# Designed miniproteins, single chains, part 38

Each design is a single chain, and the fold is of that chain. pLDDT is the mean over its residues in the fold that is shown.

## One batch from the design tools (miniprotein)

Design m1299
Fold by ESMFold2-Fast:
Structure m1299 (fold): chain A 92 residues (1-92)
Amino acid sequence: SMKRIEEAVRLLKEALRLDKEGKTEEALRKALEALALAAGLEDEKLIEELYELLKKIEENGLKPEELSEEEKKLLQLILEMQQALAETLEKL
């Protein structure tokens, strides 16, 4: 959907602006909203779990080798969502 692509791009631009202003947590949330929208992920609970994982990695420097199996699955989902967004942007 063209409207979904336009919304994802708008959220990414907002995330970049917030990051430039030093609003890292708000930027991270907007970037995740863009990724979720591009990937067609509508599970709000799962999106919050992804946000909490990313926030903990940012704050604590969590090493990939120290992740639980559940956290590894969440990280893999983030990587798949990033790929979906990249493919969406390529078609613009």
Scores: mean pLDDT 76

Design m1300
Fold by ESMFold2-Fast:
Structure m1300 (fold): chain A 63 residues (1-63)
Amino acid sequence: KTAVAFTLALHVARELEKETGVKLSREDIAELLKFAEENVGPYVTEEDIEAARKKAEEILKKR
């Protein structure tokens, strides 16, 4: 569901910002949200959080 995916994307973006000091752009968050929408079920699991986190790190490395 979009709301769950959005919450996951924002949570991961915020945690990554705390760890790296780099804020994800609106475009990065949109890409992360799309990934979460494709992969998240009715509730967020530890595996979902880890997968979204790796996706966010990949997005930052593309720069």
Scores: mean pLDDT 74

Design m1301
Fold by ESMFold2-Fast:
Structure m1301 (fold): chain A 91 residues (1-91)
Amino acid sequence: MEEKRRKEEEERKRQEKEGQEKLGRISGLANQAGQQALKSTVEEAVKLFQQVREEALALAKEAKGELTREGLLKAAEQIDQARKEFEALKS
């Protein structure tokens, strides 16, 4: 039981590290897209946010950890919300 518990704890740590790496990557891409959006047209900004959202969804499908997958899906929703706000400015 002790040995099994330690293996489960190590697996949890691996999943946490995966979350940090994948969510960190998406946060970096989202920040970069946000900065580029300030220098771009509304149409270009929308495309940048769509690209980052697609990346987040792709990483969510590959995610082994539930928290990592949930975090990536939430990030994708937040990015899509930013896209909608920029589209509203075009209207």
Scores: mean pLDDT 78

Design m1302
Fold by ESMFold2-Fast:
Structure m1302 (fold): chain A 61 residues (1-61)
Amino acid sequence: IVVPADGASEVIRKIKESGGTILSIRAQGDNVVIEAEVPPSALPELEKIAREAGGSFVVKE
């Protein structure tokens, strides 16, 4: 997940609320790259939030 810095806190919060685990958080310029393990049921909401923040969402299985 890559989101603008101002959207990163909301994405992190939603990952934790869904029972997900944050694996890494990295700042890249004006964006934040977040790697996390999340339940499949949380993916649609996280994708929506990332897109609304102007970011991108990539799923690895």
Scores: mean pLDDT 71

Design m1303
Fold by ESMFold2-Fast:
Structure m1303 (fold): chain A 88 residues (1-88)
Amino acid sequence: SPAMEKFIQAESDLSLAIMLVYEAKKLKEAGETEEANELIERAKKLGERAKKLAKEAVELDPSLKGKAEELFKQIEEILKEGEKIKKE
């Protein structure tokens, strides 16, 4: 369904954002600050897209609301982690 396609894409975008934030942490620990910050900015854009896609999925299928709320919490958590890494 179009709702499930949007939700699956949101989950995919979140998974990639998580990978990028943890890669950025490793790069920053290695002194690669500019590269780390670029990955954090990319993760932020993926998180915002995931949030938008999940909202659109819920509009098409309200039964996804609970799963989308869990996804929103994970997005907020990973974006906060990225900002912490950037400020170090």
Scores: mean pLDDT 89

Design m1304
Fold by ESMFold2-Fast:
Structure m1304 (fold): chain A 60 residues (1-60)
Amino acid sequence: MHKYSREEIEEIAEAANELEEEAKKTGSATLYAAANILKVAAGLMAEWSGLPLPEWADVP
């Protein structure tokens, strides 16, 4: 089973934050949804790899 590194999770987190900023700038609901999906994915990856959850990560 593949374990994700903290750096990999932080990279996805940064991508999610960039999408959220773009969504706020353009008013795109689709980009905001994409950002939220990446945040959830990063949180799940952290949990699955036994790493602490990022402060911004949603847990379903």
Scores: mean pLDDT 72

Design m1305
Fold by ESMFold2-Fast:
Structure m1305 (fold): chain A 113 residues (1-113)
Amino acid sequence: SAEVEELARLLRRAFPDLIDPSKREETIEKLKELAAKLDSLDAAEIAALEAENTLGATLVLMIAHLKDPSLDTGAMAGLLPSLPELEALLQRLLDEKGVEGTIEAIIEALKLL
């Protein structure tokens, strides 16, 4: 879809140093695992995800921040406003498709990286 291609383009621009095709399967499995837990991430889980410095962890934290801006997602509060096109696309996906549909779109975009 056009949204998946746009998401892949924005991810390549925002996170070139975090894109590793050899870690694609690992990233996808982590996103699937965390999708069901996104509403209930505690402070320790958020800190662990921030410390990982991986594409999958970063994307989960971005979605968590957009879903609940009051949640302390650490660096995401500053990072997302610096990536306005990515922020706007993720917010649109969340509004239109919910968490599950947004994660699915991200997984399809990762397959294009």
Scores: mean pLDDT 79

Design m1306
Fold by ESMFold2-Fast:
Structure m1306 (fold): chain A 91 residues (1-91)
Amino acid sequence: MTVEDLRADFERLRPTLPAEIEANAALLSPEQLALQRELAETLDYAAYFKRLGEALIEKNPEKKEENEKIREIIKSIKSNEDLFKYLAELL
């Protein structure tokens, strides 16, 4: 998958994102719902991804090596473009 493919997918999903979040609101924790609503308002996928990574570290403090890798990834992602590049390499 390329950065261009990911950008196209995000743009395609963009107009449906608020409706999908509200449709799934009952399945989300208050914290998850707040994060997804902020994402829909700002479209700052990089900030959303960083918050998810931070939450994963807090949930799994025993996973020191994995947590350090997550922190390095979070540090490298400064914009949506950086996130798309990272995801394109994984997908």
Scores: mean pLDDT 72

Design m1307
Fold by ESMFold2-Fast:
Structure m1307 (fold): chain A 68 residues (1-68)
Amino acid sequence: MLSEEEKAKKIIEEMREKVKKSDLPESAKQFALEMAEEAEKYKASVESVKALQDMFDEMLASYKAKKA
């Protein structure tokens, strides 16, 4: 089974891929990638990483809605 640390890292990798594939502006992509890098650097807990994932999903959904 995956450790909590490995689980968190996997979620961070999924978030990075979603951001890179998205049509977000360069500034928003850079901000999101920096947040993901900090979470990985400080070995954020699964709970913290899930909160970050929710924030990214909300950001992506808001941008997609505006794009129509």
Scores: mean pLDDT 75

Design m1308
Fold by ESMFold2-Fast:
Structure m1308 (fold): chain A 110 residues (1-110)
Amino acid sequence: SLKEKLIELFKQTVEKIKEVAKKYADKETYEKINKVLEDFLKYLEENDLSIEEAADLFRETLEKIVEIAKETLSEEKYLEFMKELSEIWKAYVEALNHLIETGELKEVIP
């Protein structure tokens, strides 16, 4: 179904964000970011969201992650984190647009 493909797209994107967070964040910061991402996926699975509603919720989720990173990371690590997060965002947007246009799941490759 479209819902299953949308959830899979978000799961792939979340996994890429977790990899970046683990690279730059300490354990406590990583656990905070991981919880925000897992709460997002759980809400997405438990609720019948439109693509637009899911995309909006994901944007809000990323804003929370950016705030956590800004408050906890050094300036140098924060800038590197934001650079890699921007690459993931671009890959996510490409995959989401592909899903909307074709109904097919494209791998999220930053």
Scores: mean pLDDT 90

Design m1309
Fold by ESMFold2-Fast:
Structure m1309 (fold): chain A 87 residues (1-87)
Amino acid sequence: DRLAELIERARREGHELVAEHLEAVARRRGREPTEEELRSVEEGLEAAMESEDALTPEERAIVREVIAAGTATAEQQERAAAILAAR
């Protein structure tokens, strides 16, 4: 399971928010990710982890709320998207 490997890598390197967000995305998807979706995650993983490292405790709390509730303001969505920025 390639997605599970990416999630485990994020956790191993101490990036729990990235791991939790990838799991939330997988649950919403309800299907196996496409090769293109997996490549996007792989390409953006390092940048996402760097973004998480740059978050303040308050920003981390906001991102967790977005992940848990599935509801987000445009600002919260932008912050969550920064963690998942694929490039």
Scores: mean pLDDT 69

Design m1310
Fold by ESMFold2-Fast:
Structure m1310 (fold): chain A 65 residues (1-65)
Amino acid sequence: SEIEEAAKLILNNKVEEGLEILKKIVEEYPEKRDYIIEVLEVVYKNVKDEEHKEKIKKFIEELKK
């Protein structure tokens, strides 16, 4: 799954690359938005870097608009 690949990128400190993949998926498949939010919330709990957490949090907030 591309969503799972993006989550793995984020967990491996490639946050911007992972978020870009998720953004493209949401643009092509808007019905996956809720699932992507759930995945990002799980990833957020497992990320230790505060800058990375802030980027993930901001993206979740943008998806909830």
Scores: mean pLDDT 85

Design m1311
Fold by ESMFold2-Fast:
Structure m1311 (fold): chain A 72 residues (1-72)
Amino acid sequence: MEVTVEEEIEERQRQGPDPAVTVTVVHLRLVVRAAGQGPVLEVEMETPASDAPLVRRQVREAARSVTDDVLG
């Protein structure tokens, strides 16, 4: 059975408490699809750009676990 992992990463600018200051955040979406089926795992979250590498690692670990279960 074939499984595909799709990772979407989008940088967004958000206004903090001071409207003259913008903060960069990362919107992360990860979808694991099994061939012939819809998504078996979908994760969507927003994180500060500084935390993005750690969050991406954690999400990919979760996707790997699901992929291992699907592939046997």
Scores: mean pLDDT 72

Design m1312
Fold by ESMFold2-Fast:
Structure m1312 (fold): chain A 88 residues (1-88)
Amino acid sequence: SIIDLAREFADLMEEYAKQADENAKKAESEGNTEIAKLYRKLSELYRQSAEEIRKLVDERRPFEALELYNKTLKEVRKIKAKIKELES
């Protein structure tokens, strides 16, 4: 169902948040403070979006949850692009 799909997206975002936290920790250990900051921002964005998606699903607003998912992906792409610029 669309509700199950939205919940799967929230679960996926929580997993991506954990990966971003690990990437931030690695970047910080390597002295890459700006990259670490961007990965922490990425992790927080994923975590906050997962929580809001779950809330929207609980409120019977699954289409808005999917809209939020897509909006979050656009913001994620911008942050990842900045990380790539700094790695170049």
Scores: mean pLDDT 89

Design m1313
Fold by ESMFold2-Fast:
Structure m1313 (fold): chain A 93 residues (1-93)
Amino acid sequence: MIIAEDIKATVDGTTLTVTATVYNVSDKPEEAAVVLRKGDKTTVLAVEKIEPNKSKKITVTYTLDPADTGTYTVEVVSIETLTRSKPVEVTLT
C-alpha cells in the first residue's frame, strides 16, 4: 500500500513542480504514479518504484501548455490498488 504525504505543487510561468514523500507500507515493491488532471484529461507525470517498507521523495517538473489556463489537480496514485492521495490544486493564469 502506497501512502503519499507532503504533496506540494507550484507553478512558475508554465513550469509545474511537484514534490511528494511516498511510503510503501507493504512487504512487496509497489509503484506510485504522479498524475495531473484538468477536466477529463489525465497526464501521468512520473512512475516510481518504492521498495518494501521504504519511503522515497519524488520531484517532478512538467511544462504546462500556456494556452490551457485554469485549475489543475495533482494526485499520487498507487498503481497496485488505484488508491488516490488527497488532491492538490494549482492554477495556470
Scores: mean pLDDT 84

Design m1314
Fold by ESMFold2-Fast:
Structure m1314 (fold): chain A 90 residues (1-90)
Amino acid sequence: SEETKKAMAILELVRLRLEGKSDEEIERFAKEKGLTPEQLAAVDALLEGNYEEARKHLKAAGLSDEQADIVIEAFERLKKLYEERKKKLE
């Protein structure tokens, strides 16, 4: 579905930013996937831990409340996995 494609693009951008990819690589990805300002703002809010603001931007990007909740849950799982990976590299 259209919502699933949008959700996947948002989560893929989150993953790139959590992995510490360069601004150039992130900008290239965003252009390639056609990410909107609302999708970019949703990613920023997620990474800041502002889930209320993230939900607003996800909905403005065309996701339902249900899809927004799924994206937030997926983000929390990804962030936890990334933090565990960082600890193992110390």
Scores: mean pLDDT 83

Design m1315
Fold by ESMFold2-Fast:
Structure m1315 (fold): chain A 81 residues (1-81)
Amino acid sequence: MSQEELLAAARERFPSGLMSEEQAKDLIRELVLPELPLSDEEIDELIETYKDESGLLSLSDFRKILDDLQSMREAERLGLS
């Protein structure tokens, strides 16, 4: 899925524009893991990086997570010499 498709899915599931840590992890597991193999620890680190003091993530924070996931893919590609 594209980043825009993932953001659209997040908006449909969370019309308030906010999601809990658990909801964000579930969304990543359902939509991202089939295309990008991530450990539970890597998912936890991404969520911890962007969640607010209340343990919530905005759609903007979720977009940053998706940007980091793309950067991780690029880093892996550049590490393959």
Scores: mean pLDDT 75

Design m1316
Fold by ESMFold2-Fast:
Structure m1316 (fold): chain A 105 residues (1-105)
Amino acid sequence: KSVALTVVRQEVKDATEEQEKGKKAMEEAEALAKEVADAIRTEAGVDATLSVVDAPAAPLTPEQVAAGLESMAEGLRTAGEMVPEVAEVTEKAAKKLLELAKEIK
């Protein structure tokens, strides 16, 4: 079975403090998704792909960043349900993403 994880990458120039915070949260989310994908491949022997989607040219609002992080957390939990061997890793990553989403709000 194959598992696909999607992360959104944002490059922001002349960002406000809130936008810089959102950028760092998305970068941390990408790192967590990669760690989960590596764990799925290594521990479960299942193909995992990481898809990175560039954010819109205009900076994302804090609300959009929070929604994106919450969506990623849900995706990671679903991946853990499909691959029980990494369920603890996916749950920890999902909780971290939800915590980041709350900090952005």
Scores: mean pLDDT 70

Design m1317
Fold by ESMFold2-Fast:
Formats: structure tokens, sequence, C-alpha cells
Structure m1317 (fold): chain A 81 residues (1-81)
């Protein structure tokens, strides 16, 4: 869906939560966070400009994740930064 609502309503609150999710002990949580970041950034890339460096750092760390799906999602999200 290209409709944006809750994720765009509070990017300062929502994006930090997703960044924390990328570092979670549960691989499913890390994948979900990376997937949502890809979705948010693909629909509204400018939304993340104020947090660009923090997002870039966290996603680059996720490129070294043990799970291939997390790495692929992080790589996709980085294309929008």
Amino acid sequence: SFKISKIEEDPAKYLPVLIKGLKHKDQKVRYTAAFFLTSVLSTKPGLAESLREELKTALQEALKDDDQNVREAAKAALKYL
C-alpha cells in the first residue's frame, strides 16, 4: 500500500522504534523492523532526512546480520537513503 498514515504521523517516534528493532535479539523482530523501514522509505524517502545518519548506521550494521532475510531487507532500505 502507498497510503501513509500512522508511520508518517510521528516519524520522530516511529523511526527510532524501528531502529531499535534492527538490534533486537529476536531475528523475526529484526526482519520486521527492516521490512517496515524499507516500506516507509520506499513510499516517502524524504521522511527520514532528519534521521538519515542514524538510519544509515543502523541499516549498515544490519547488513552484517546472521539472517539473510534481515540483510536483504536492510540492503533494500539503504537504496532509499
Scores: mean pLDDT 75

Design m1318
Fold by ESMFold2-Fast:
Structure m1318 (fold): chain A 73 residues (1-73)
Amino acid sequence: TAAKVLNALKATYASYGLSCATIADLAALTGISTATATAAASQLEAQGKVTLVTLSNGSATSTAVCLTAAALA
């Protein structure tokens, strides 16, 4: 769910100072599918709690989910 993804991002930020995580890492941390994590991340972006960033590595792309200041309040 969106709350699980948000809590995983906040926990990673609190523990390691990392404001961003990939969809794959968030799915692994929360025990949900990558499809569910993608839907949750999109819902959180609509709420202004995260931003989605496309990462390119040659022909490969991945999506990073980054906490906003609003999510940390």
Scores: mean pLDDT 76

Design m1319
Fold by ESMFold2-Fast:
Structure m1319 (fold): chain A 57 residues (1-57)
Amino acid sequence: SSELEAKLEEVEREHKKRVDELRASSLPEMEKTKQMMLLIAETTDRVLQIRQEAKAA
């Protein structure tokens, strides 16, 4: 649905913004890598939740 597409597009925009912020941070490279992995996991979970809610409706 167009609503599902809009929600997924918003999640993608926020993910890109957070990735850019993390890369621009003064954190050590290893810490940036760890935070990046956590961010990917969080975004994946949010995408799955949005898709499951759309299916349940």
Scores: mean pLDDT 84

Design m1320
Fold by ESMFold2-Fast:
Structure m1320 (fold): chain A 67 residues (1-67)
Amino acid sequence: SAAASLARAVALLVAEGVAEAEARRLVTQASDAIRNGDNAAARAVFEELTRHVSAEVAERAVLLAGL
């Protein structure tokens, strides 16, 4: 389910050391951007994630947010 995928994305970021509130905010922003077809906003969230986690982890989090 979409809710389960979002929860998995948050858990992934928290496991990598991102604060839970920050992880939820970034995952929500990614989900909203993807749902709205806003490619620029989705890219901006990906870039912000790569400041905190590896590009591989950021990519997985964004993919989970888009499910």
Scores: mean pLDDT 86

Design m1321
Fold by ESMFold2-Fast:
Structure m1321 (fold): chain A 74 residues (1-74)
Amino acid sequence: MARIRARIERLRRRVDEAERNDASLRDWLLLVAEATMVRMSVAVDPNATPEVRQAADEVLDRAQALYARRAAED
């Protein structure tokens, strides 16, 4: 639990940093991949709380939205 929460917090910080630093499409793709892996880990953990599941969903949704926005830029 604590380990997964720390990983989600680190992902949130990396997503926020990538947004501030105008990260490349490749960097966003890697963040989406990592957020997806975290979400899958939480989904198969029977001890995951609803709050941890929601946090994992939120960081993945944010990373996906920012990746899509970057991909749409001409």
Scores: mean pLDDT 81

Design m1322
Fold by ESMFold2-Fast:
Structure m1322 (fold): chain A 76 residues (1-76)
Amino acid sequence: MRADVLVRVESPEKTDDVREAISKLPGVVSAEKSGPTTIRVVLEADDQTELGELLRRIATEVPGVEAVDVTDVRDP
């Protein structure tokens, strides 16, 4: 399955570093800066459990992430 996710960053100064950190995670298809404190991320996972774990990892393990919002979820 694929998910479109919007990541909010704590400050504009951290956005590029957060984008790079997210892009290195397994299951991240793309991570693109879409605003001064906003990154658009596309995730790919085999199931909802893997997707949930990847979302948790972005929210808790990437320094500078303020919020993670899932905008769309699609089956392959």
Scores: mean pLDDT 83

Design m1323
Fold by ESMFold2-Fast:
Structure m1323 (fold): chain A 62 residues (1-62)
Amino acid sequence: METVKEIETPASVEEVLKLAERREASIKDAKIEVEIEEGEEGVLVILRDLTDKAITKIYAKK
């Protein structure tokens, strides 16, 4: 979550855990895919809900 510009991967892990809990409750309804892109300025974590096609982007600056 991009409340502060300098958020590291640990924040993404917490969100992944929350999505995993949701997925267990709706295992047939939602499929969640995680993609990590590392660049010179920071790390971008992309969470995709394959059922909804919703995309959440979390940017962590180095």
Scores: mean pLDDT 51

Design m1324
Fold by ESMFold2-Fast:
Structure m1324 (fold): chain A 64 residues (1-64)
Amino acid sequence: MDVHRRQGERWREDGRRLEREGDFRGAADSYELGARHFELAGDLDKARELRRRSEDLRRRHDRL
C-alpha cells in the first residue's frame, strides 16, 4: 500500500476529529495536508475533495 495514501487517510481522520471539536483552522490544515498526500498517491479525486473542504472551512471561519 502506498505510504502517501495512508498518510492522506490519517490527516483526513484528524481533520474530521478537529471539526467535531470545533477547531476549524486545525481541521482545514489537516485536510490540506491530507490532500497533498493523496496527490502524491495519484488519488486526485480525494485530493480535490479535501482541498475543497479546507477552502470551505477557511472561508467560513478564518474570514469571519
Scores: mean pLDDT 83

Design m1325
Fold by ESMFold2-Fast:
Structure m1325 (fold): chain A 95 residues (1-95)
Amino acid sequence: STLETVLAELERLEAEIERARAADDGEAARQHFERVVQLAERVLPTLSPEQQAALREAIARARERLDAATSTEEVADVGLALIHFLKRLLLEEAG
């Protein structure tokens, strides 16, 4: 996939997480988080070794925060933070 395709997919996932938050649907928010992780794992081998290490750390931290989350809002915040991290990482690589 091109950078444009990945960014569009992240934007769709962001909207899905925000819809789940508005509906107070914790299960949907967690499912959308897993989709963000799957997308991150698909782009991981295209990144530099330093960016790969940073992304793996971000995913690990996100999973720790998700395991500790007790509300749909907290789950959504974790998912959105990972999306924003991945967007920054991809835009940094693109220039």
Scores: mean pLDDT 86

Design m1326
Fold by ESMFold2-Fast:
Structure m1326 (fold): chain A 62 residues (1-62)
Amino acid sequence: MRAELEVVVEIDGEPVTVTGTVEIDGDHVVITLPDDSRAARLAAERARAALEAAGFRVEVRF
């Protein structure tokens, strides 16, 4: 299953919205982000932490 991922992160006091794609297969989640920017990396870490806490195994792609 594919879905959009939207995460708001703060870079130097400014809110930045990062959009990506999530693919879910059982307990495995693949997050694909548009680039390897500071905002995308922070969004990936936040999403990863939340999903791993929920019991998923997370892979991140840029």
Scores: mean pLDDT 78

Design m1327
Fold by ESMFold2-Fast:
Structure m1327 (fold): chain A 94 residues (1-94)
Amino acid sequence: KKEELEELEKKKKEIEREKEEFEKKVEEEMEELNRREAELEAKLKANPKDKAVLEELMEVGVQVLELAVKRVVFEKEVEKKLKELEKKKEEILK
């Protein structure tokens, strides 16, 4: 029972580390996308009919939405895994 509780604690810490790494990566990618968007908006302001710049802005917008969806999906997966570990801990303690 004691060894099983230690194993669950290790798994919980692993999930928490994976969450921190993922959140850091998402933040870095979002900052990069925000910088690209600002640069493209400046270019579009200088030449409003630049189709290539408009297409790149649309692509950045799609990437921002994709990143937001990935974050929500990952957060739900982490929550599910943590709930499973909590259930296992309750079973061991009973």
Scores: mean pLDDT 83

Design m1328
Fold by ESMFold2-Fast:
Structure m1328 (fold): chain A 100 residues (1-100)
Amino acid sequence: SKMEEMLKVVKEAAEKIKKIIEEALAKGELSAGAANFAKAYLDEFVESVPSMSPEEVIQALKSLKDFLVDFLRAHKVSQEIIDEVKKVFDEALKKLEEIK
């Protein structure tokens, strides 16, 4: 159940981040290609979670946050949208630390 709770947190965070990415696309801040790449990367991460330990999930999510923030910054996405993405990651990380 601990891994099921962690997977639920990661899935919910990924869905929230994908919505933020879709909003950036709708505002013209991201190309369709960049948005699709970021969403695919999030989906791939979610699929990998069941094979990880709790500590590996937390570390991988921290690495994903850093990667995605840098990716969005490189694509000139607004700081407001980047801060929304950071907030989702930070809330998910807090929940994962409480579960492990």
Scores: mean pLDDT 89

Design m1329
Fold by ESMFold2-Fast:
Structure m1329 (fold): chain A 91 residues (1-91)
Amino acid sequence: MSLLEKFVEAAKAKDVKGAIEQMQLLIGEISSAAVKVSEYDKEAAEQLEELLNKLIEILKQIMESGEVTDEQVAEVKELVEEAERILKEIE
Protein backbone atom coordinates (compact mmCIF):
# COMPACT_ATOMS: atom_id res chain seq x y z
CA MET A 1 0.00 0.00 0.00
CA SER A 2 1.35 3.43 -0.97
CA LEU A 3 1.73 6.35 1.46
CA LEU A 4 -1.14 8.09 -0.36
CA GLU A 5 -3.38 5.02 0.13
CA LYS A 6 -2.40 4.92 3.84
CA PHE A 7 -3.27 8.63 4.15
CA VAL A 8 -6.70 8.10 2.52
CA GLU A 9 -7.47 5.09 4.77
CA ALA A 10 -6.42 7.02 7.93
CA ALA A 11 -8.63 9.95 6.89
CA LYS A 12 -11.63 7.63 6.26
CA ALA A 13 -11.08 6.07 9.71
CA LYS A 14 -11.03 9.57 11.31
CA ASP A 15 -7.47 8.79 12.46
CA VAL A 16 -6.20 12.38 12.30
CA LYS A 17 -2.81 11.52 13.86
CA GLY A 18 -2.29 8.70 11.33
CA ALA A 19 -3.31 10.99 8.45
CA ILE A 20 -0.83 13.67 9.64
CA GLU A 21 1.96 11.05 9.89
CA GLN A 22 1.35 9.70 6.36
CA MET A 23 1.13 13.25 4.98
CA GLN A 24 4.45 14.19 6.62
CA LEU A 25 6.04 11.10 4.99
CA LEU A 26 4.55 12.06 1.58
CA ILE A 27 5.92 15.62 1.95
CA GLY A 28 9.34 14.14 2.84
CA GLU A 29 9.38 11.89 -0.26
CA ILE A 30 8.35 14.70 -2.64
CA SER A 31 10.87 17.09 -1.00
CA SER A 32 13.69 14.54 -1.48
CA ALA A 33 12.65 14.04 -5.11
CA ALA A 34 12.58 17.83 -5.72
CA VAL A 35 16.16 18.16 -4.38
CA LYS A 36 17.40 15.38 -6.72
CA VAL A 37 15.47 16.80 -9.72
CA SER A 38 16.92 20.31 -9.08
CA GLU A 39 20.33 18.95 -10.24
CA TYR A 40 19.07 18.40 -13.83
CA ASP A 41 15.62 20.04 -14.22
CA LYS A 42 15.20 23.37 -12.42
CA GLU A 43 11.65 23.97 -13.79
CA ALA A 44 10.36 20.55 -12.68
CA ALA A 45 11.96 21.05 -9.24
CA GLU A 46 10.17 24.43 -8.90
CA GLN A 47 6.84 22.79 -9.86
CA LEU A 48 7.40 20.09 -7.20
CA GLU A 49 8.22 22.82 -4.64
CA GLU A 50 4.90 24.58 -5.46
CA LEU A 51 3.02 21.29 -4.88
CA LEU A 52 4.94 20.83 -1.59
CA ASN A 53 3.91 24.31 -0.40
CA LYS A 54 0.24 23.44 -1.07
CA LEU A 55 0.58 20.10 0.78
CA ILE A 56 2.23 21.86 3.75
CA GLU A 57 -0.65 24.39 3.86
CA ILE A 58 -3.24 21.55 3.94
CA LEU A 59 -1.20 19.80 6.67
CA LYS A 60 -1.27 23.03 8.74
CA GLN A 61 -5.06 23.27 8.28
CA ILE A 62 -5.52 19.65 9.47
CA MET A 63 -3.28 20.24 12.52
CA GLU A 64 -5.16 23.46 13.41
CA SER A 65 -8.68 21.98 12.96
CA GLY A 66 -7.98 18.50 14.35
CA GLU A 67 -9.94 16.97 11.45
CA VAL A 68 -9.48 15.83 7.83
CA THR A 69 -12.26 16.79 5.41
CA ASP A 70 -13.21 14.94 2.21
CA GLU A 71 -12.20 18.07 0.28
CA GLN A 72 -8.71 18.00 1.85
CA VAL A 73 -8.38 14.27 0.98
CA ALA A 74 -9.28 15.04 -2.66
CA GLU A 75 -6.78 17.95 -2.78
CA VAL A 76 -3.94 15.83 -1.31
CA LYS A 77 -4.68 13.04 -3.84
CA GLU A 78 -4.59 15.55 -6.74
CA LEU A 79 -1.34 17.16 -5.55
CA VAL A 80 0.44 13.80 -4.99
CA GLU A 81 -0.75 12.44 -8.36
CA GLU A 82 0.51 15.63 -10.07
CA ALA A 83 3.92 15.22 -8.35
CA GLU A 84 4.06 11.59 -9.59
CA ARG A 85 3.14 12.78 -13.12
CA ILE A 86 5.96 15.38 -13.11
CA LEU A 87 8.49 12.77 -11.91
CA LYS A 88 7.35 10.29 -14.61
CA GLU A 89 7.65 12.90 -17.41
CA ILE A 90 11.28 13.72 -16.46
CA GLU A 91 12.32 10.12 -17.27
Scores: mean pLDDT 85

Design m1330
Fold by ESMFold2-Fast:
Structure m1330 (fold): chain A 86 residues (1-86)
Amino acid sequence: MVEKLKEELKKEGFDHVSVSQGADGTLSIGAITRGVTVEEAIKKLKEAVEKAGFEITDISAHELPDPADGTPVVIVSATAKKKPAP
């Protein structure tokens, strides 16, 4: 389950993907992407999470310049829980 979410995030162009699962099954997600707006990054993360069978409960994102090259980088943090199977 967690591995599928990491793969979906990588497909959407996220780098440095981190996913951890709590004892109750709640996921904590951190991901970084480049070359997109904050709004686009949030949309892509939601789509990846939904495709992996999870639902976002909280999400935040912000843009910073990368210290290495000054390229805009979007950092996204989210909490998600498993959707009921259809």
Scores: mean pLDDT 77

Design m1331
Fold by ESMFold2-Fast:
Structure m1331 (fold): chain A 73 residues (1-73)
Amino acid sequence: VKRTTKKIGPDKIGIYEEDPETGTTMETEITLDPETGEPVSAKGTVTWGDGSVHTVEEVRVGSEVKTKSSVEK
């Protein structure tokens, strides 16, 4: 598994992972609060070797975390 972490903005971090054995790739974007540096939202996309795509979004609202996900074939 190959993992690459990059800063894509002053308050955004991107993580890319690739598994060459299965052809699976995962891309995650994390948004940080510019004042505290804590994560306030995250978006992940997984593309499986069969072409299926799964997306997950998490948003922090105060002390609560809201999650939504979707799957495409």
Scores: mean pLDDT 71

Design m1332
Fold by ESMFold2-Fast:
Structure m1332 (fold): chain A 88 residues (1-88)
Amino acid sequence: SMAAREALAEALVAEAERAREEGENQAIKYLSMGDREKAAAVLRETARTVEELLRRAGEVDPARRAEYEAQAAEFRARSERAIKQVLE
């Protein structure tokens, strides 16, 4: 059903937000220890996980695929800037 697809897509988006929070917290932990390379690696892995979950949300609910792709692109751009700031 459409409602079930929408609910599953929303659950995947919520999972992506949880993965983002966990990854950002872990990156902050590594930065507090002076480990910039591990912080950057965690941010990169987090970006990949978030993008995959948003891609799956678009597969589950194709009517909103463009919206989820835009969210993934925005998050990718933010993550790339954060990684550069950590490594510079």
Scores: mean pLDDT 89

Design m1333
Fold by ESMFold2-Fast:
Structure m1333 (fold): chain A 93 residues (1-93)
Amino acid sequence: KEKEVEEIKAEIKRLEEEIKELELEISELEGIIALLEAVIAYLKKKGVSEEDPFIQRLKKRIEELKKEIEELKEKIKELKEKIEELKKKIEEI
């Protein structure tokens, strides 16, 4: 029984480490979005039109990155749910 508890605790630790890696990835993607938004703001200030194909491509890239962040957040949620299930298993042993 002690060996089973130790194995489950090791799995929880691995999942917590995976969550930290995903949170770091989200932070990096949010940083990229901020940079792209700053570039768009700069171009608009210089008189570039909203209809400009380059600005439209940057906006599309921002939306793609936002979708990627949402997918990563869903993965974190699933991992957190798995950790809670593993914690319940420890209580039942």
Scores: mean pLDDT 87

